# Ledger of designs, part 38: designed miniproteins, single chains, continued (2)

Each design is a single chain, and the fold is of that chain. pLDDT is the mean over its residues in the fold that is shown.

## One batch from the design tools (miniprotein)

Design m5381
Fold by ESMFold2-Fast:
Structure m5381 (fold): chain A 65 residues (1-65)
Amino acid sequence: SVREVDARFVELLAASTDPAVQAAAGRIVTEVPEERRAAARREAVAVLEAGGGAAELDAIVARYA
């Protein structure tokens, strides 16, 4: 569900020690149009759970912006 994905996204960001990950995640809110943001956030959760970082999140922003 959207709520579960949003909760997991917040949890993963709180666990990250990389400020670049926080910055890239913020760009999903500011640069991705609202109608594509849920899909971008689902991909971001999958990337972070697989051990990805800021570069992979930046690629998501570029794809969905």
Scores: mean pLDDT 80

Design m5382
Fold by ESMFold2-Fast:
Structure m5382 (fold): chain A 61 residues (1-61)
Amino acid sequence: MIDKELEIERGKELAEEALRAAKAGDNERARTLAIAAALSFAAAGDSELALKALNEVEEAL
């Protein structure tokens, strides 16, 4: 059974870390973490939040 709440929290943590990496100029790490965040949100069934995470990190790069 997939814990959707846990996947959402994991996605949020990964997205925040991705934004920190982007601000630090670590573009490769930022993209990797953004993809991981998007996968966590998608696993929770939230495709809109997954897409938002990817776009927000790309805007920060």
Scores: mean pLDDT 81

Design m5384
Fold by ESMFold2-Fast:
Structure m5384 (fold): chain A 98 residues (1-98)
Amino acid sequence: LLERAEAALAASTVRGPPRIRVTLGDEPAELRELLARFEAEVRRRDLPLTADIAVDASRRRMVVDLDLPRADTEGARLLHEGIGHYFLAMHEVRQRAA
C-alpha cells in the first residue's frame, strides 16, 4: 500500500498536478479511522493538497485520492510526512489485528 502511494506520487509528478489514489483492502476499522484523521489533519492545517477518502463497500475497499499542487515543494514534503506517519501507524494496527 505505501509502495503504491509512493509510486503514484512519483508518476503523478511527471503527468501534471500530483495525485495519489490509494486503494486499501478489507482493513480494520482502526485503519479507516487513521486515514480519516489524516484527511482531517490536511484540512485543519490548510495544507496545499486535497485529500478525498471513499469507501467502496461493494469491493470491500477504501480509496484515498490525494491532489497535490504540482509547483508546491512544501506541499510535496508535507504529503510525504503525512503519508509516512499515518501509513506507519496503519501498518502497526494491521499487524496487531492479524
Scores: mean pLDDT 51

Design m5385
Fold by ESMFold2-Fast:
Structure m5385 (fold): chain A 70 residues (1-70)
Amino acid sequence: LEELARKAREGVSKVKELAKKNPKAQPYYDKALELDRELSEAVRNGDTERAQELVDEIEKLVKKAEEIAK
């Protein structure tokens, strides 16, 4: 769980940097923050499966933000 939370924070940080370079990526950063909040709840509840799903969604947002920020 702790490693999943770390990966999510790394993804959120990356989207944040992309949004700073290109405002078109801002909606992806906003969505990543929402998913990170849900991940915090999943971690508190010990829901490893949900935490993994949320990390995967954050990683997909990072990829989309990278394509938009090109």
Scores: mean pLDDT 79

Design m5386
Fold by ESMFold2-Fast:
Structure m5386 (fold): chain A 69 residues (1-69)
Amino acid sequence: SLAETAERMRKLVDEGKYDEAIRLGAEALAQATGADPELIEKTLRFMAKKEGKRAVADRVIGALEALAG
């Protein structure tokens, strides 16, 4: 579920595994929205260059939690 994916991403962020968190979040967002997961991941990676990987991962977690309930 999206809620379980958000929880797994929080654990990865706490462990400093931001790249893994972003990849997991991109796949979950793609499944929820019907978008291309590679396109979503590339977009998130581009945002991470400007805002930082942790900030982008935290934003995706919030989006998944909002979509879940």
Scores: mean pLDDT 86

Design m5387
Fold by ESMFold2-Fast:
Structure m5387 (fold): chain A 69 residues (1-69)
Amino acid sequence: LSEEQRKELLRLIGEILSIIGEIFDLERQLAQAQAAGDQARVAALQAQIAALQARRAALLKEMDELSKK
């Protein structure tokens, strides 16, 4: 990999790690909302987690494509 590709890879890894941390926090909140029976909050948290998982998948694909070039 070029130096430019390595810098981009590190940026993508940083973004992925940030998203993973946010998903972990939201999943913890989801467990608490489920225990409390707060169905409205459960639905909102599930939607947020799904959006972040989609973003993580897109970044992982971008990282995979970089590794093939």
Scores: mean pLDDT 83

Design m5388
Fold by ESMFold2-Fast:
Structure m5388 (fold): chain A 65 residues (1-65)
Amino acid sequence: MSAPELARRIGEALGLPEEVIEELVRRSEGKSLPQAVTLAVRAAQELLGEEAAERAGRIGGELIA
């Protein structure tokens, strides 16, 4: 799994808008998997709040395990 693919999977699992998912995918190009998780967590927190950020981190952690 690549960092852009991970970012897309987390964003889709959280129901983030497609334009936000595309931005996360773009920003995760050339990043590590943990960095992609961090980007998704931050986006989830800004748009959906703390509980969504915790879910993003959990989903990301499970996908890279």
Scores: mean pLDDT 84

Design m5389
Fold by ESMFold2-Fast:
Structure m5389 (fold): chain A 67 residues (1-67)
Amino acid sequence: SSLAERARELVEEAERALEEGRYEEALKLDIQASRLAIQAGDTETLRRAGEVRARAREKLGLPVSGL
Protein backbone atom coordinates (compact mmCIF):
# COMPACT_ATOMS: atom_id res chain seq x y z
CA SER A 1 0.00 0.00 0.00
CA SER A 2 1.02 3.66 -0.35
CA LEU A 3 1.03 3.93 3.46
CA ALA A 4 3.49 1.03 3.72
CA GLU A 5 5.70 2.61 1.04
CA ARG A 6 5.73 5.99 2.84
CA ALA A 7 6.43 4.30 6.19
CA ARG A 8 9.43 2.51 4.65
CA GLU A 9 10.73 5.77 3.14
CA LEU A 10 10.43 7.53 6.51
CA VAL A 11 12.19 4.74 8.43
CA GLU A 12 15.02 4.79 5.85
CA GLU A 13 15.32 8.58 6.36
CA ALA A 14 15.28 8.05 10.14
CA GLU A 15 18.07 5.44 9.85
CA ARG A 16 20.16 7.89 7.77
CA ALA A 17 19.55 10.70 10.27
CA LEU A 18 20.69 8.37 13.08
CA GLU A 19 23.88 7.45 11.16
CA GLU A 20 24.58 11.17 10.60
CA GLY A 21 24.18 12.05 14.29
CA ARG A 22 20.90 13.94 13.74
CA TYR A 23 19.21 12.25 16.67
CA GLU A 24 16.29 14.67 17.18
CA GLU A 25 15.49 14.52 13.45
CA ALA A 26 15.70 10.71 13.59
CA LEU A 27 13.07 10.68 16.39
CA LYS A 28 10.73 12.98 14.43
CA LEU A 29 11.00 10.79 11.33
CA ASP A 30 10.59 7.68 13.50
CA ILE A 31 7.29 8.94 14.99
CA GLN A 32 5.90 9.48 11.48
CA ALA A 33 7.19 6.11 10.24
CA SER A 34 5.70 4.26 13.25
CA ARG A 35 2.30 5.93 12.80
CA LEU A 36 2.10 4.97 9.11
CA ALA A 37 3.49 1.46 9.73
CA ILE A 38 0.76 0.82 12.33
CA GLN A 39 -1.94 2.05 9.90
CA ALA A 40 -0.50 -0.15 7.12
CA GLY A 41 0.02 -3.23 9.34
CA ASP A 42 3.71 -3.21 8.34
CA THR A 43 5.26 -5.06 11.28
CA GLU A 44 8.78 -5.09 9.76
CA THR A 45 8.87 -1.29 9.29
CA LEU A 46 7.46 -0.88 12.82
CA ARG A 47 10.26 -3.13 14.17
CA ARG A 48 12.92 -1.06 12.34
CA ALA A 49 11.36 2.15 13.69
CA GLY A 50 11.59 0.71 17.22
CA GLU A 51 15.33 0.15 16.76
CA VAL A 52 15.82 3.75 15.55
CA ARG A 53 13.83 5.13 18.50
CA ALA A 54 15.84 3.15 21.06
CA ARG A 55 19.21 4.22 19.62
CA ALA A 56 18.25 7.87 19.13
CA ARG A 57 16.84 8.11 22.66
CA GLU A 58 20.04 6.57 24.08
CA LYS A 59 22.19 9.09 22.16
CA LEU A 60 20.07 12.00 23.45
CA GLY A 61 20.34 10.79 27.06
CA LEU A 62 16.61 10.02 27.22
CA PRO A 63 15.16 6.93 28.95
CA VAL A 64 15.09 4.01 26.51
CA SER A 65 12.03 1.77 26.26
CA GLY A 66 11.54 -1.41 24.25
CA LEU A 67 8.41 -2.74 22.64
Scores: mean pLDDT 84

Design m5390
Fold by ESMFold2-Fast:
Structure m5390 (fold): chain A 60 residues (1-60)
Amino acid sequence: SMEEVILLALIIAMESEKIVAERNPALREQSEKNIEELLKYMEEVDPELAEKAKERLKKL
């Protein structure tokens, strides 16, 4: 479904930010804020989608 495609794209974006945070300490704070902002935005637009994204991130 389109929702699953969007969820996967957002998870990939958050994984990318997490990798940047781990490999570049100077960008860590900004990358962590970017992940938080993405999750916050998703919770405001679609709380169910945000919950699924959080569950998938925990399994990584």
Scores: mean pLDDT 76

Design m5391
Fold by ESMFold2-Fast:
Structure m5391 (fold): chain A 61 residues (1-61)
Amino acid sequence: KREEILKKIVEAEKNGDDQALHDAIGELGRLIAEEKGRATNDDQGLEILKEVMKEIKKALE
């Protein structure tokens, strides 16, 4: 699931498809938020963003 979204990000970057890249990043963020149980703490937003950025950077390597 997460791996599938990361592959979409890599593919969109490779193709220069800004719309697909934007959509895939948004989907990844939502997935991570759900997995973290986002209802508990507003500070989780920043934590989730940090995790999303880490995953994207790792995938683009």
Scores: mean pLDDT 71

Design m5392
Fold by ESMFold2-Fast:
Structure m5392 (fold): chain A 107 residues (1-107)
Amino acid sequence: AAGGRLAAEGGGLAAEGGLLAAKNAKTKEALAKGIGGAVGGSGGAALGELAARTGNAGLAAEGGRAAAGGGAAAAEGGKLAGNEEAAKLGEEGARLGGAGAAAGAAE
């Protein structure tokens, strides 16, 4: 099943983007969005990895949703922080997380 791997990869990108957004934050909103991306992305990555190891489609779907939410938060945080790299990492994390959630749900 590809869902767990996609959720893990998306979660990792979302976490990286969220941390970069938080590091470059000039406002409380940008900091909150960056931290949200880091937490959601890290959770999605952990669940995705577990899903990939166990073949559990439900964990892939949950991890993918967490990675997608974290990636969206990281993208917004990056935009608010004026950090293009953080925004792109968040957008890609959300895309891969969403794909992982869809793949997990289809199983």
Scores: mean pLDDT 86

Design m5393
Fold by ESMFold2-Fast:
Structure m5393 (fold): chain A 57 residues (1-57)
Amino acid sequence: SRLEELRRELAALRERLGDGSADADRSVEQWEEFRRRLRELAERLGLDVFLPEVRPP
């Protein structure tokens, strides 16, 4: 199902996040990419309604 695909993608992202936590700057960049990627995946799978929404400035 779509949820299984999302879970696999999340697992892959977590592994990449864990590998690059050595530098603070790198961690911030990875968190930004992680959130962006997660949002994109959720929107792709039609699950964005279950995630917190962000407002423009």
Scores: mean pLDDT 62

Design m5394
Fold by ESMFold2-Fast:
Structure m5394 (fold): chain A 63 residues (1-63)
Amino acid sequence: MEEHRIVVEVTKADIDKGWEALAAKGQELLAQGSRVTIKRLVVSDGPDPDTVRIEAVLEVELK
């Protein structure tokens, strides 16, 4: 098992683009034939008040 950490920082106005980027990375791992489990998903304020930080920790099981 391998843990893969994904971090995306976007403006609050573009938060849906942040979710799209996270989903795209998840789909890329699934397309490689790996089993992927979401272990943690954290949404927090970014360094600026108009930004948000999305962090996901995925557990990847290679065949």
Scores: mean pLDDT 74

Design m5395
Fold by ESMFold2-Fast:
Structure m5395 (fold): chain A 58 residues (1-58)
Amino acid sequence: NLKEIVVTEKGKTAEEARKKAIDKALEEAKKLGLKVVELGAQADEESKTGTAVALAEE
């Protein structure tokens, strides 16, 4: 059973926002007791917004 976890965060820079989104996605997976098997992330420089997508399983 794969679960998709999507997190969007803002930061002072696009790189910071991306890192925050990744950290939050990993934290959410851990909170749910799930094991992350795939992780992708992207960031937008103008809006300083990062999005992370984690695929996780039990």
Scores: mean pLDDT 85

Design m5396
Fold by ESMFold2-Fast:
Structure m5396 (fold): chain A 70 residues (1-70)
Amino acid sequence: MEKEKMKKKLKEAEAFAEIMAYLQENPDLSDEEAFKKAVEIAKSLGLSEEEAERVAREALEFYRKIQAAR
């Protein structure tokens, strides 16, 4: 169903953006603390625990990659 997939993708995109903003404001967080907070943010936006953990991992990996670039 197109509409359900779109709403899920929008929530995932919102979660990713919020996590990235939080990580940029808190660059000194440990990986454990960053992941825990990222999952919390994603869950607060309506994602399931499984979806929240996936988005959190993707956001953290992406954030570490851009920090390593410059």
Scores: mean pLDDT 80

Design m5397
Fold by ESMFold2-Fast:
Structure m5397 (fold): chain A 98 residues (1-98)
Amino acid sequence: MVEKYVKEAIEYLKKGGIKEEEAKEIVERIIEEAEKAGLDRLLVAKALYYLAKAILTKDIEYIEKALELAKEIAKELGLEEEAEEEIKKLREKIEKER
């Protein structure tokens, strides 16, 4: 399951205009940092998948899903409060673009 989300995340990043080599490097770096932090690989892979899909589609449903998973990851790291502030700022920016 992890490999499926990683592969799809790379494909969506490529469709979003990121070169394949850069997309792989970004995804691998995030997974590596997540492992160092003791995070669940499946949770991080799902977050990357929804984030990449949100970037490509700009669909609010996938953006919300990515933000929910990002908050869960931040909670595992003990950074939930900081993540909530950053998510709020991002939501305000998205709202201003509409």
Scores: mean pLDDT 73

Design m5398
Fold by ESMFold2-Fast:
Structure m5398 (fold): chain A 89 residues (1-89)
Amino acid sequence: SNMARARELIEKAREYARQGNLEEAIKLLEEAMELDPSLRAYLLTEIGRLYLEQGNYEKAIEYYKKALELDPKNSAAALGLQEALNKLA
């Protein structure tokens, strides 16, 4: 199923992130988001976090804002957005 494939991609993305391969991790999370749209707010927040770890603060802001548009109560996305904005100030 698409949901099972999305879960597999998320686990692979976590492994790539642990190894420091943030580019491949982000790619797999974007693919997972297409397969299971119910995970969009969560996965957008995770992609924002990976861009923040990469030092790409502009992309981190973009993805955290997208997550908050879908789920305004997402505390992880709100905190991540604040951190990314502080890095650009």
Scores: mean pLDDT 89

Design m5399
Fold by ESMFold2-Fast:
Structure m5399 (fold): chain A 67 residues (1-67)
Amino acid sequence: MSVEELVKKAIEAIENGDTKTALEYIEQLKKLGKVSIEQARRIFEAALKNGDEEVAKAALELIQQSS
């Protein structure tokens, strides 16, 4: 599965309210260490839009790692 596919799966999980699955995909993205700031930002914005503070926190860490 590509980085972009993992990003899309994380966003789908966020939109479905599946916090656990979203965090699992974010953890996979962190381990890859090749996520762009723009990709990490898309996850962060999806989490904010859906009011998921736990996922927003994890996505912010992913943005910081991507820098």
Scores: mean pLDDT 83

Design m5401
Fold by ESMFold2-Fast:
Formats: sequence, structure tokens, C-alpha cells
Structure m5401 (fold): chain A 65 residues (1-65)
Amino acid sequence: MALSPERAAAMARAAAERGDGTGAAASAVISYTGGNKEGALAALEALREQGHEEEAERARKSTGL
């Protein structure tokens, strides 16, 4: 199942705004392992924009993105 990059970014941004950067990063990793690399990249970028760069970098390192 492919989550659109826009939806992935919106979900990550919403989670980050609630202070759940770790959960948002985990969803990005799940998107990647499910074959949605573009969605994962969009979610990681949204996390960086919201100030959760550390969580985004951990997820990126885990996926190799």
C-alpha cells in the first residue's frame, strides 16, 4: 500500500506538532519498509521542518534514505 507523499508529510507534521516526533519517525520507517520510499522521505522532511531533526535522522539512518 502506497501512502501519498503529501499524506505522509501531513501525518508526520501533525504528530510533531503534538510533540510525538518519535511516533512520526516510526511511521516514516514503516512507510519505507512497505515500499513507499517517497512517502517516507516526505515524512522525514516534515519532521525536520517541525524541529524533530534528531528523530528524522535516526529514521533516515535506520532506512538508509
Scores: mean pLDDT 72

Design m5402
Fold by ESMFold2-Fast:
Structure m5402 (fold): chain A 77 residues (1-77)
Amino acid sequence: GSEGLIKAGESVLDVAKKYGASQEVIDKAQQAIEYARQGDNDKAKQYLQQAVNLLLEEKGMEAVNEVAEETVKRQGG
C-alpha cells in the first residue's frame, strides 16, 4: 500500500544521505514518496526500484541491507 511505499522511500532517503549517495538516488527516492502520496503506487514502485538499484551500484549491498532493515522497523511498529 501507499503507506508502506512512503516508509520505504523515506528509508532510502535516510540511508542515501548517511552513505553520501548521489543526488540522483535522493531525487528518485523523493519522487517515489511523492507518487505514493498521490496514490500512484505503480510509479512509486518504479522510482523506488530505480533508487535502490542506483544505491546498490554506488554504495553496495551494505547500504541496500540497511534500507531493508529501516523499512521493516518503520513498518513493524
Scores: mean pLDDT 84

Design m5403
Fold by ESMFold2-Fast:
Structure m5403 (fold): chain A 58 residues (1-58)
Amino acid sequence: MEELVEEARKAIENGDLKRAIELTAQLIKAGDYGAATELIRELVKKGVSLAEINKAIK
C-alpha cells in the first residue's frame, strides 16, 4: 500500500497524471481510502476532474 502511495505521488510530481489516477484507483480497490482521498485532492488541484477518477475506479 505505501509503495503505491509513493509511486502515485511521484507520478503527480512528474506530471504523469494518468499513472497517478491508475494508482489511486488501485488504492481504492485495496481499501486504502485515507491515502486515496489525499491523492484525489492533489489530482483535482492539478486539474483532473472527479469524473476521470471515478471512471478509472470502475
Scores: mean pLDDT 79

Design m5404
Fold by ESMFold2-Fast:
Structure m5404 (fold): chain A 65 residues (1-65)
Amino acid sequence: MEINPREVEATLYVAAGAAYRKAGDYEKAAEYYEKAAELFKSIGDEESAEKARELAEEAREKAKE
């Protein structure tokens, strides 16, 4: 299997975002999901980037509540 360091980093940011979301810290969750989306985009994984961006947007909307 091809191990891409940026893909691993993006996956760790998704995990961090999920942990903050579970803790109710939606602002930090959004920041980490956005970082994951940028990394996925940089390696050409547009599908994962879009999913991470959607999670970031949902977290930002919840942070405004």
Scores: mean pLDDT 81

Design m5405
Fold by ESMFold2-Fast:
Structure m5405 (fold): chain A 82 residues (1-82)
Amino acid sequence: MEEALRLMEEADKLALEAAEAAKKGDYEKAIKLLEEAAELLREAARIAREAGDEELARQAEEAARRAEELKKEIEKKKKEAE
């Protein structure tokens, strides 16, 4: 459980770095950081489930989906490159 929370905190830091990268126009870096954040959140969900914390696992899965959705939005902006 403690490890799942730690992974979620690490994913939050990566998401903040991704937001800064996107703000600077570094879409490739933002995409990579969001992909890493999503992977950490999926791992946190697995650990939470193994610990019997289905609610925490669900929260981590939802956070992973949000990270993947943001990644797709940034990929779309990169594809729309002028």
Scores: mean pLDDT 84

Design m5406
Fold by ESMFold2-Fast:
Structure m5406 (fold): chain A 67 residues (1-67)
Amino acid sequence: VAEEAVKLADYDGDGKVSALHAASTAARLTNGDPEKAREAALEADKDGSGYVSLEEAKKAAEAAAKS
């Protein structure tokens, strides 16, 4: 479940997930394609803070699961 995966990645509970945690979550949803996962995390991290919002992480996870 994408919601549970995002919750695990957001261990800080501040409504953001680190780009690295988002990448590992996406890799699991795409059957372990780390290159795809990294691209998804970078695409979601538009402000270069090293974090992505929960909503952006959910969209990335849904896109990865769809393909």
Scores: mean pLDDT 61

Design m5407
Fold by ESMFold2-Fast:
Structure m5407 (fold): chain A 56 residues (1-56)
Amino acid sequence: ADKTLAELRARAEAGSPLERRVVDLILDKGLTYEEVAKELGISVGTVRRLVRRITA
């Protein structure tokens, strides 16, 4: 239930500058997905999905 809510909100914000922040944190700071999720207040699953879209 909680995971479904987090995924829905993350999808709704897909058009936000959140994607750029995720990339910057990983590439510039070398943070792990867990660390990026903590910094941005989102789920690790959301971070993984955003990174996959950028990498693919």
Scores: mean pLDDT 66

Design m5408
Fold by ESMFold2-Fast:
Structure m5408 (fold): chain A 115 residues (1-115)
Amino acid sequence: MKEEIELHFEGPVEKAEEATERAIEAAEEAYKNNAILKFHYRITDANGVVREIDLEISIEKKTVTITLSVDGRAPSTYTVEVPSLEELKKLIRALIAGEAEEGWFLDVDGEVPRA
């Protein structure tokens, strides 16, 4: 009865918008089906620096667990509450598009980047 959706995306910064669109489509599907969404995003910049973002989204619990790593360093993991689909879409856009295009990332205190 509960579905699990898992997506993997890897590419250069120019594909961040495509990754964001795919993640949002999957989040909308997960929301309709009360499913768990796992999203794995790996981006490589022009200097070969690798950034990885792993999202585990529980629609039933209204939570997102975010794991961030930069260039193979120790990952940071945070859990945030996301009470609505619109807030979930906003978080996905901030994490994927912001990290790739604007250099946004979670701060060391575990708070989501301020918009």
Scores: mean pLDDT 69

Design m5409
Fold by ESMFold2-Fast:
Structure m5409 (fold): chain A 61 residues (1-61)
Amino acid sequence: MSPEERYLAQIEEAARKARSLDELQGALVDIYRQALADGVDEETLRRIGEAMVAELRRWQA
């Protein structure tokens, strides 16, 4: 499994488990910081960010 697929799966799990917008935001920040610590490339990091924004928009829609 690619690093991108792994992080996208974590984002989907966080969105499924979150009970509030604050909880979702906290989980997404943790995932993003882990991706930075793991040294993922710029393109992968951009796609992770896009997926996070999409999940946040679903919660506000």
Scores: mean pLDDT 81

Design m5410
Fold by ESMFold2-Fast:
Structure m5410 (fold): chain A 64 residues (1-64)
Amino acid sequence: SMLFEAYKTEAKLRLLKLGVKEEEAEKLAEEIAEEVTKASGTLSLEEVEKLLEELTEKKAKEAL
């Protein structure tokens, strides 16, 4: 879906900026995008953005 791909791309770019390696960033971005896409139906746009930020930061810290 278009939303899933957008979230995955944004999550991957954020993970790469935080120092996560390309291969791991791609895998984690897919997981983040899946979670955000599932939640997006019940969340506002602002809440979706916050969830994306929180999940990318959490996953990056755990991966490093």
Scores: mean pLDDT 84

Design m5412
Fold by ESMFold2-Fast:
Structure m5412 (fold): chain A 90 residues (1-90)
Amino acid sequence: MEAQKYLEKGKELYERGNYKEAVDYFEKAIELDPNLAEAYFLLGKVYYKLGEYDKAIEYFNKAIDLDPSLSEAVQAKVEILRKKREREAA
């Protein structure tokens, strides 16, 4: 599927640290397949790496809504919420 090709390219860019380009490819994957939970999960990971915690949580929530079995997304969301509490408490 075309969406899968964009997802694969986005994953490659993410692994290489090209986060902005990875976002573009994941967004293209979602445009072709809006139910592709993995693309939302990976967008959450990208925004987490960029320190954009609120956007990361938003995308992890979308991934979980589409695929509740994504335990890795749930755990990543918990870690971000913990870090946000630490920042707000400091």
Scores: mean pLDDT 81

Design m5414
Fold by ESMFold2-Fast:
Structure m5414 (fold): chain A 62 residues (1-62)
Amino acid sequence: MLEKIEQALRNAFKALGLTDEEIEKVLEVFRKAYEDAVKAGVPDPITLATRKALEEAVKIKK
């Protein structure tokens, strides 16, 4: 599951014109947010982590 979501995010960000370095930075944010959410007992850690990754990508793009 997590690996498939990470791959989907990688493909989406590549399509948006992010560089490999920018994509890796966004995925680092995703992995950290997921870990933090799981530790905090968040009900939807994947959804929260995905949202954090998208927010980071938007900041990089703008």
Scores: mean pLDDT 80

Design m5415
Fold by ESMFold2-Fast:
Structure m5415 (fold): chain A 61 residues (1-61)
Amino acid sequence: MRSPALERELELASEVVALAVKLTVARRLGNKEEVERLEKELKKKQEELDKAAKELEEELK
């Protein structure tokens, strides 16, 4: 069975990938407002992913 911490990390990793794709599309379309918004969301999700990874490390001890 998957641990809740592992499942959360995988979910956040998927969201980061989706945001990276959206950011690439927004940059190609020249939508500066969307690019700025997506960059902020990516940074926030990366921080959440880092925290989830630390929680998974604690669960494995």
Scores: mean pLDDT 79

Design m5416
Fold by ESMFold2-Fast:
Structure m5416 (fold): chain A 65 residues (1-65)
Amino acid sequence: MKIAVVVVDEDPERAERSGRIVAEALGADDYEVFPVRNSEEGYRLALQLLEETDWEVVLAPVVEL
């Protein structure tokens, strides 16, 4: 099962590391990390991916909301 990990972080390198940790914690064998700059952009992208793809979508904010 492919997992899309949407990470709210302005730093793309930090977003990739956070996304990888989340994917590994979920036991995902196939995943893709989508860095976004803010929560609103993250929610919008997560909804779009959920509607347009067969992937499971995880929204992982790096900063507490």
Scores: mean pLDDT 75

Design m5417
Fold by ESMFold2-Fast:
Structure m5417 (fold): chain A 92 residues (1-92)
Amino acid sequence: SEVDEALAGLTPEQREAVREMADTLIELGPADAVVAMVIGRLEKEGKKPTKEELDEIYEIAEKHVRQHPARSLADERALADEVLKEYEKKKK
């Protein structure tokens, strides 16, 4: 597997840390998925959010996910559109 090949050059401690990171990514909640979509759109526009801006995007995403639980990739994309609109409105 590509993961095993990438881990071949690492120490046992580094391999464990990378595997734990991978397991954490697999367990990402709906809010994390929505935030990732928002960040991807901002990066495509040449915008790199700061830590403070990321925290604001997470707060907005958690609010929207709580009110409208995502059941599909299409729902997550629609929530990402609404989160991005609210974030951009607050920056104007």
Scores: mean pLDDT 68

Design m5418
Fold by ESMFold2-Fast:
Structure m5418 (fold): chain A 74 residues (1-74)
Amino acid sequence: SELERAQKEGEELVKRAVELARQSTADGAKVVAELYKKGQEDKTVSQIYFEKADEAVQAISDINAAKRAAERAA
C-alpha cells in the first residue's frame, strides 16, 4: 500500500539524515527538508513524512547536544 511504502521510505530517509548529520549538519538538514517536502506534496502520506521529519530533527539535535557536551568537557 502507499502507507507502507511511505513508512519504509520515511524510515530510510531518517537513517540517512542521521548518518549525514554526523559528518555534516547541512547535509542532514537537506534530507530533513526532503521529508517535509514529501509530506506537503501528498496529503495521503503527509502525517507519516511529517512524523519522520520530526524524528530526524530530534535525533540530529541529540547528536549536536552530545557533541557540544563533549567539547565543553575537553
Scores: mean pLDDT 81

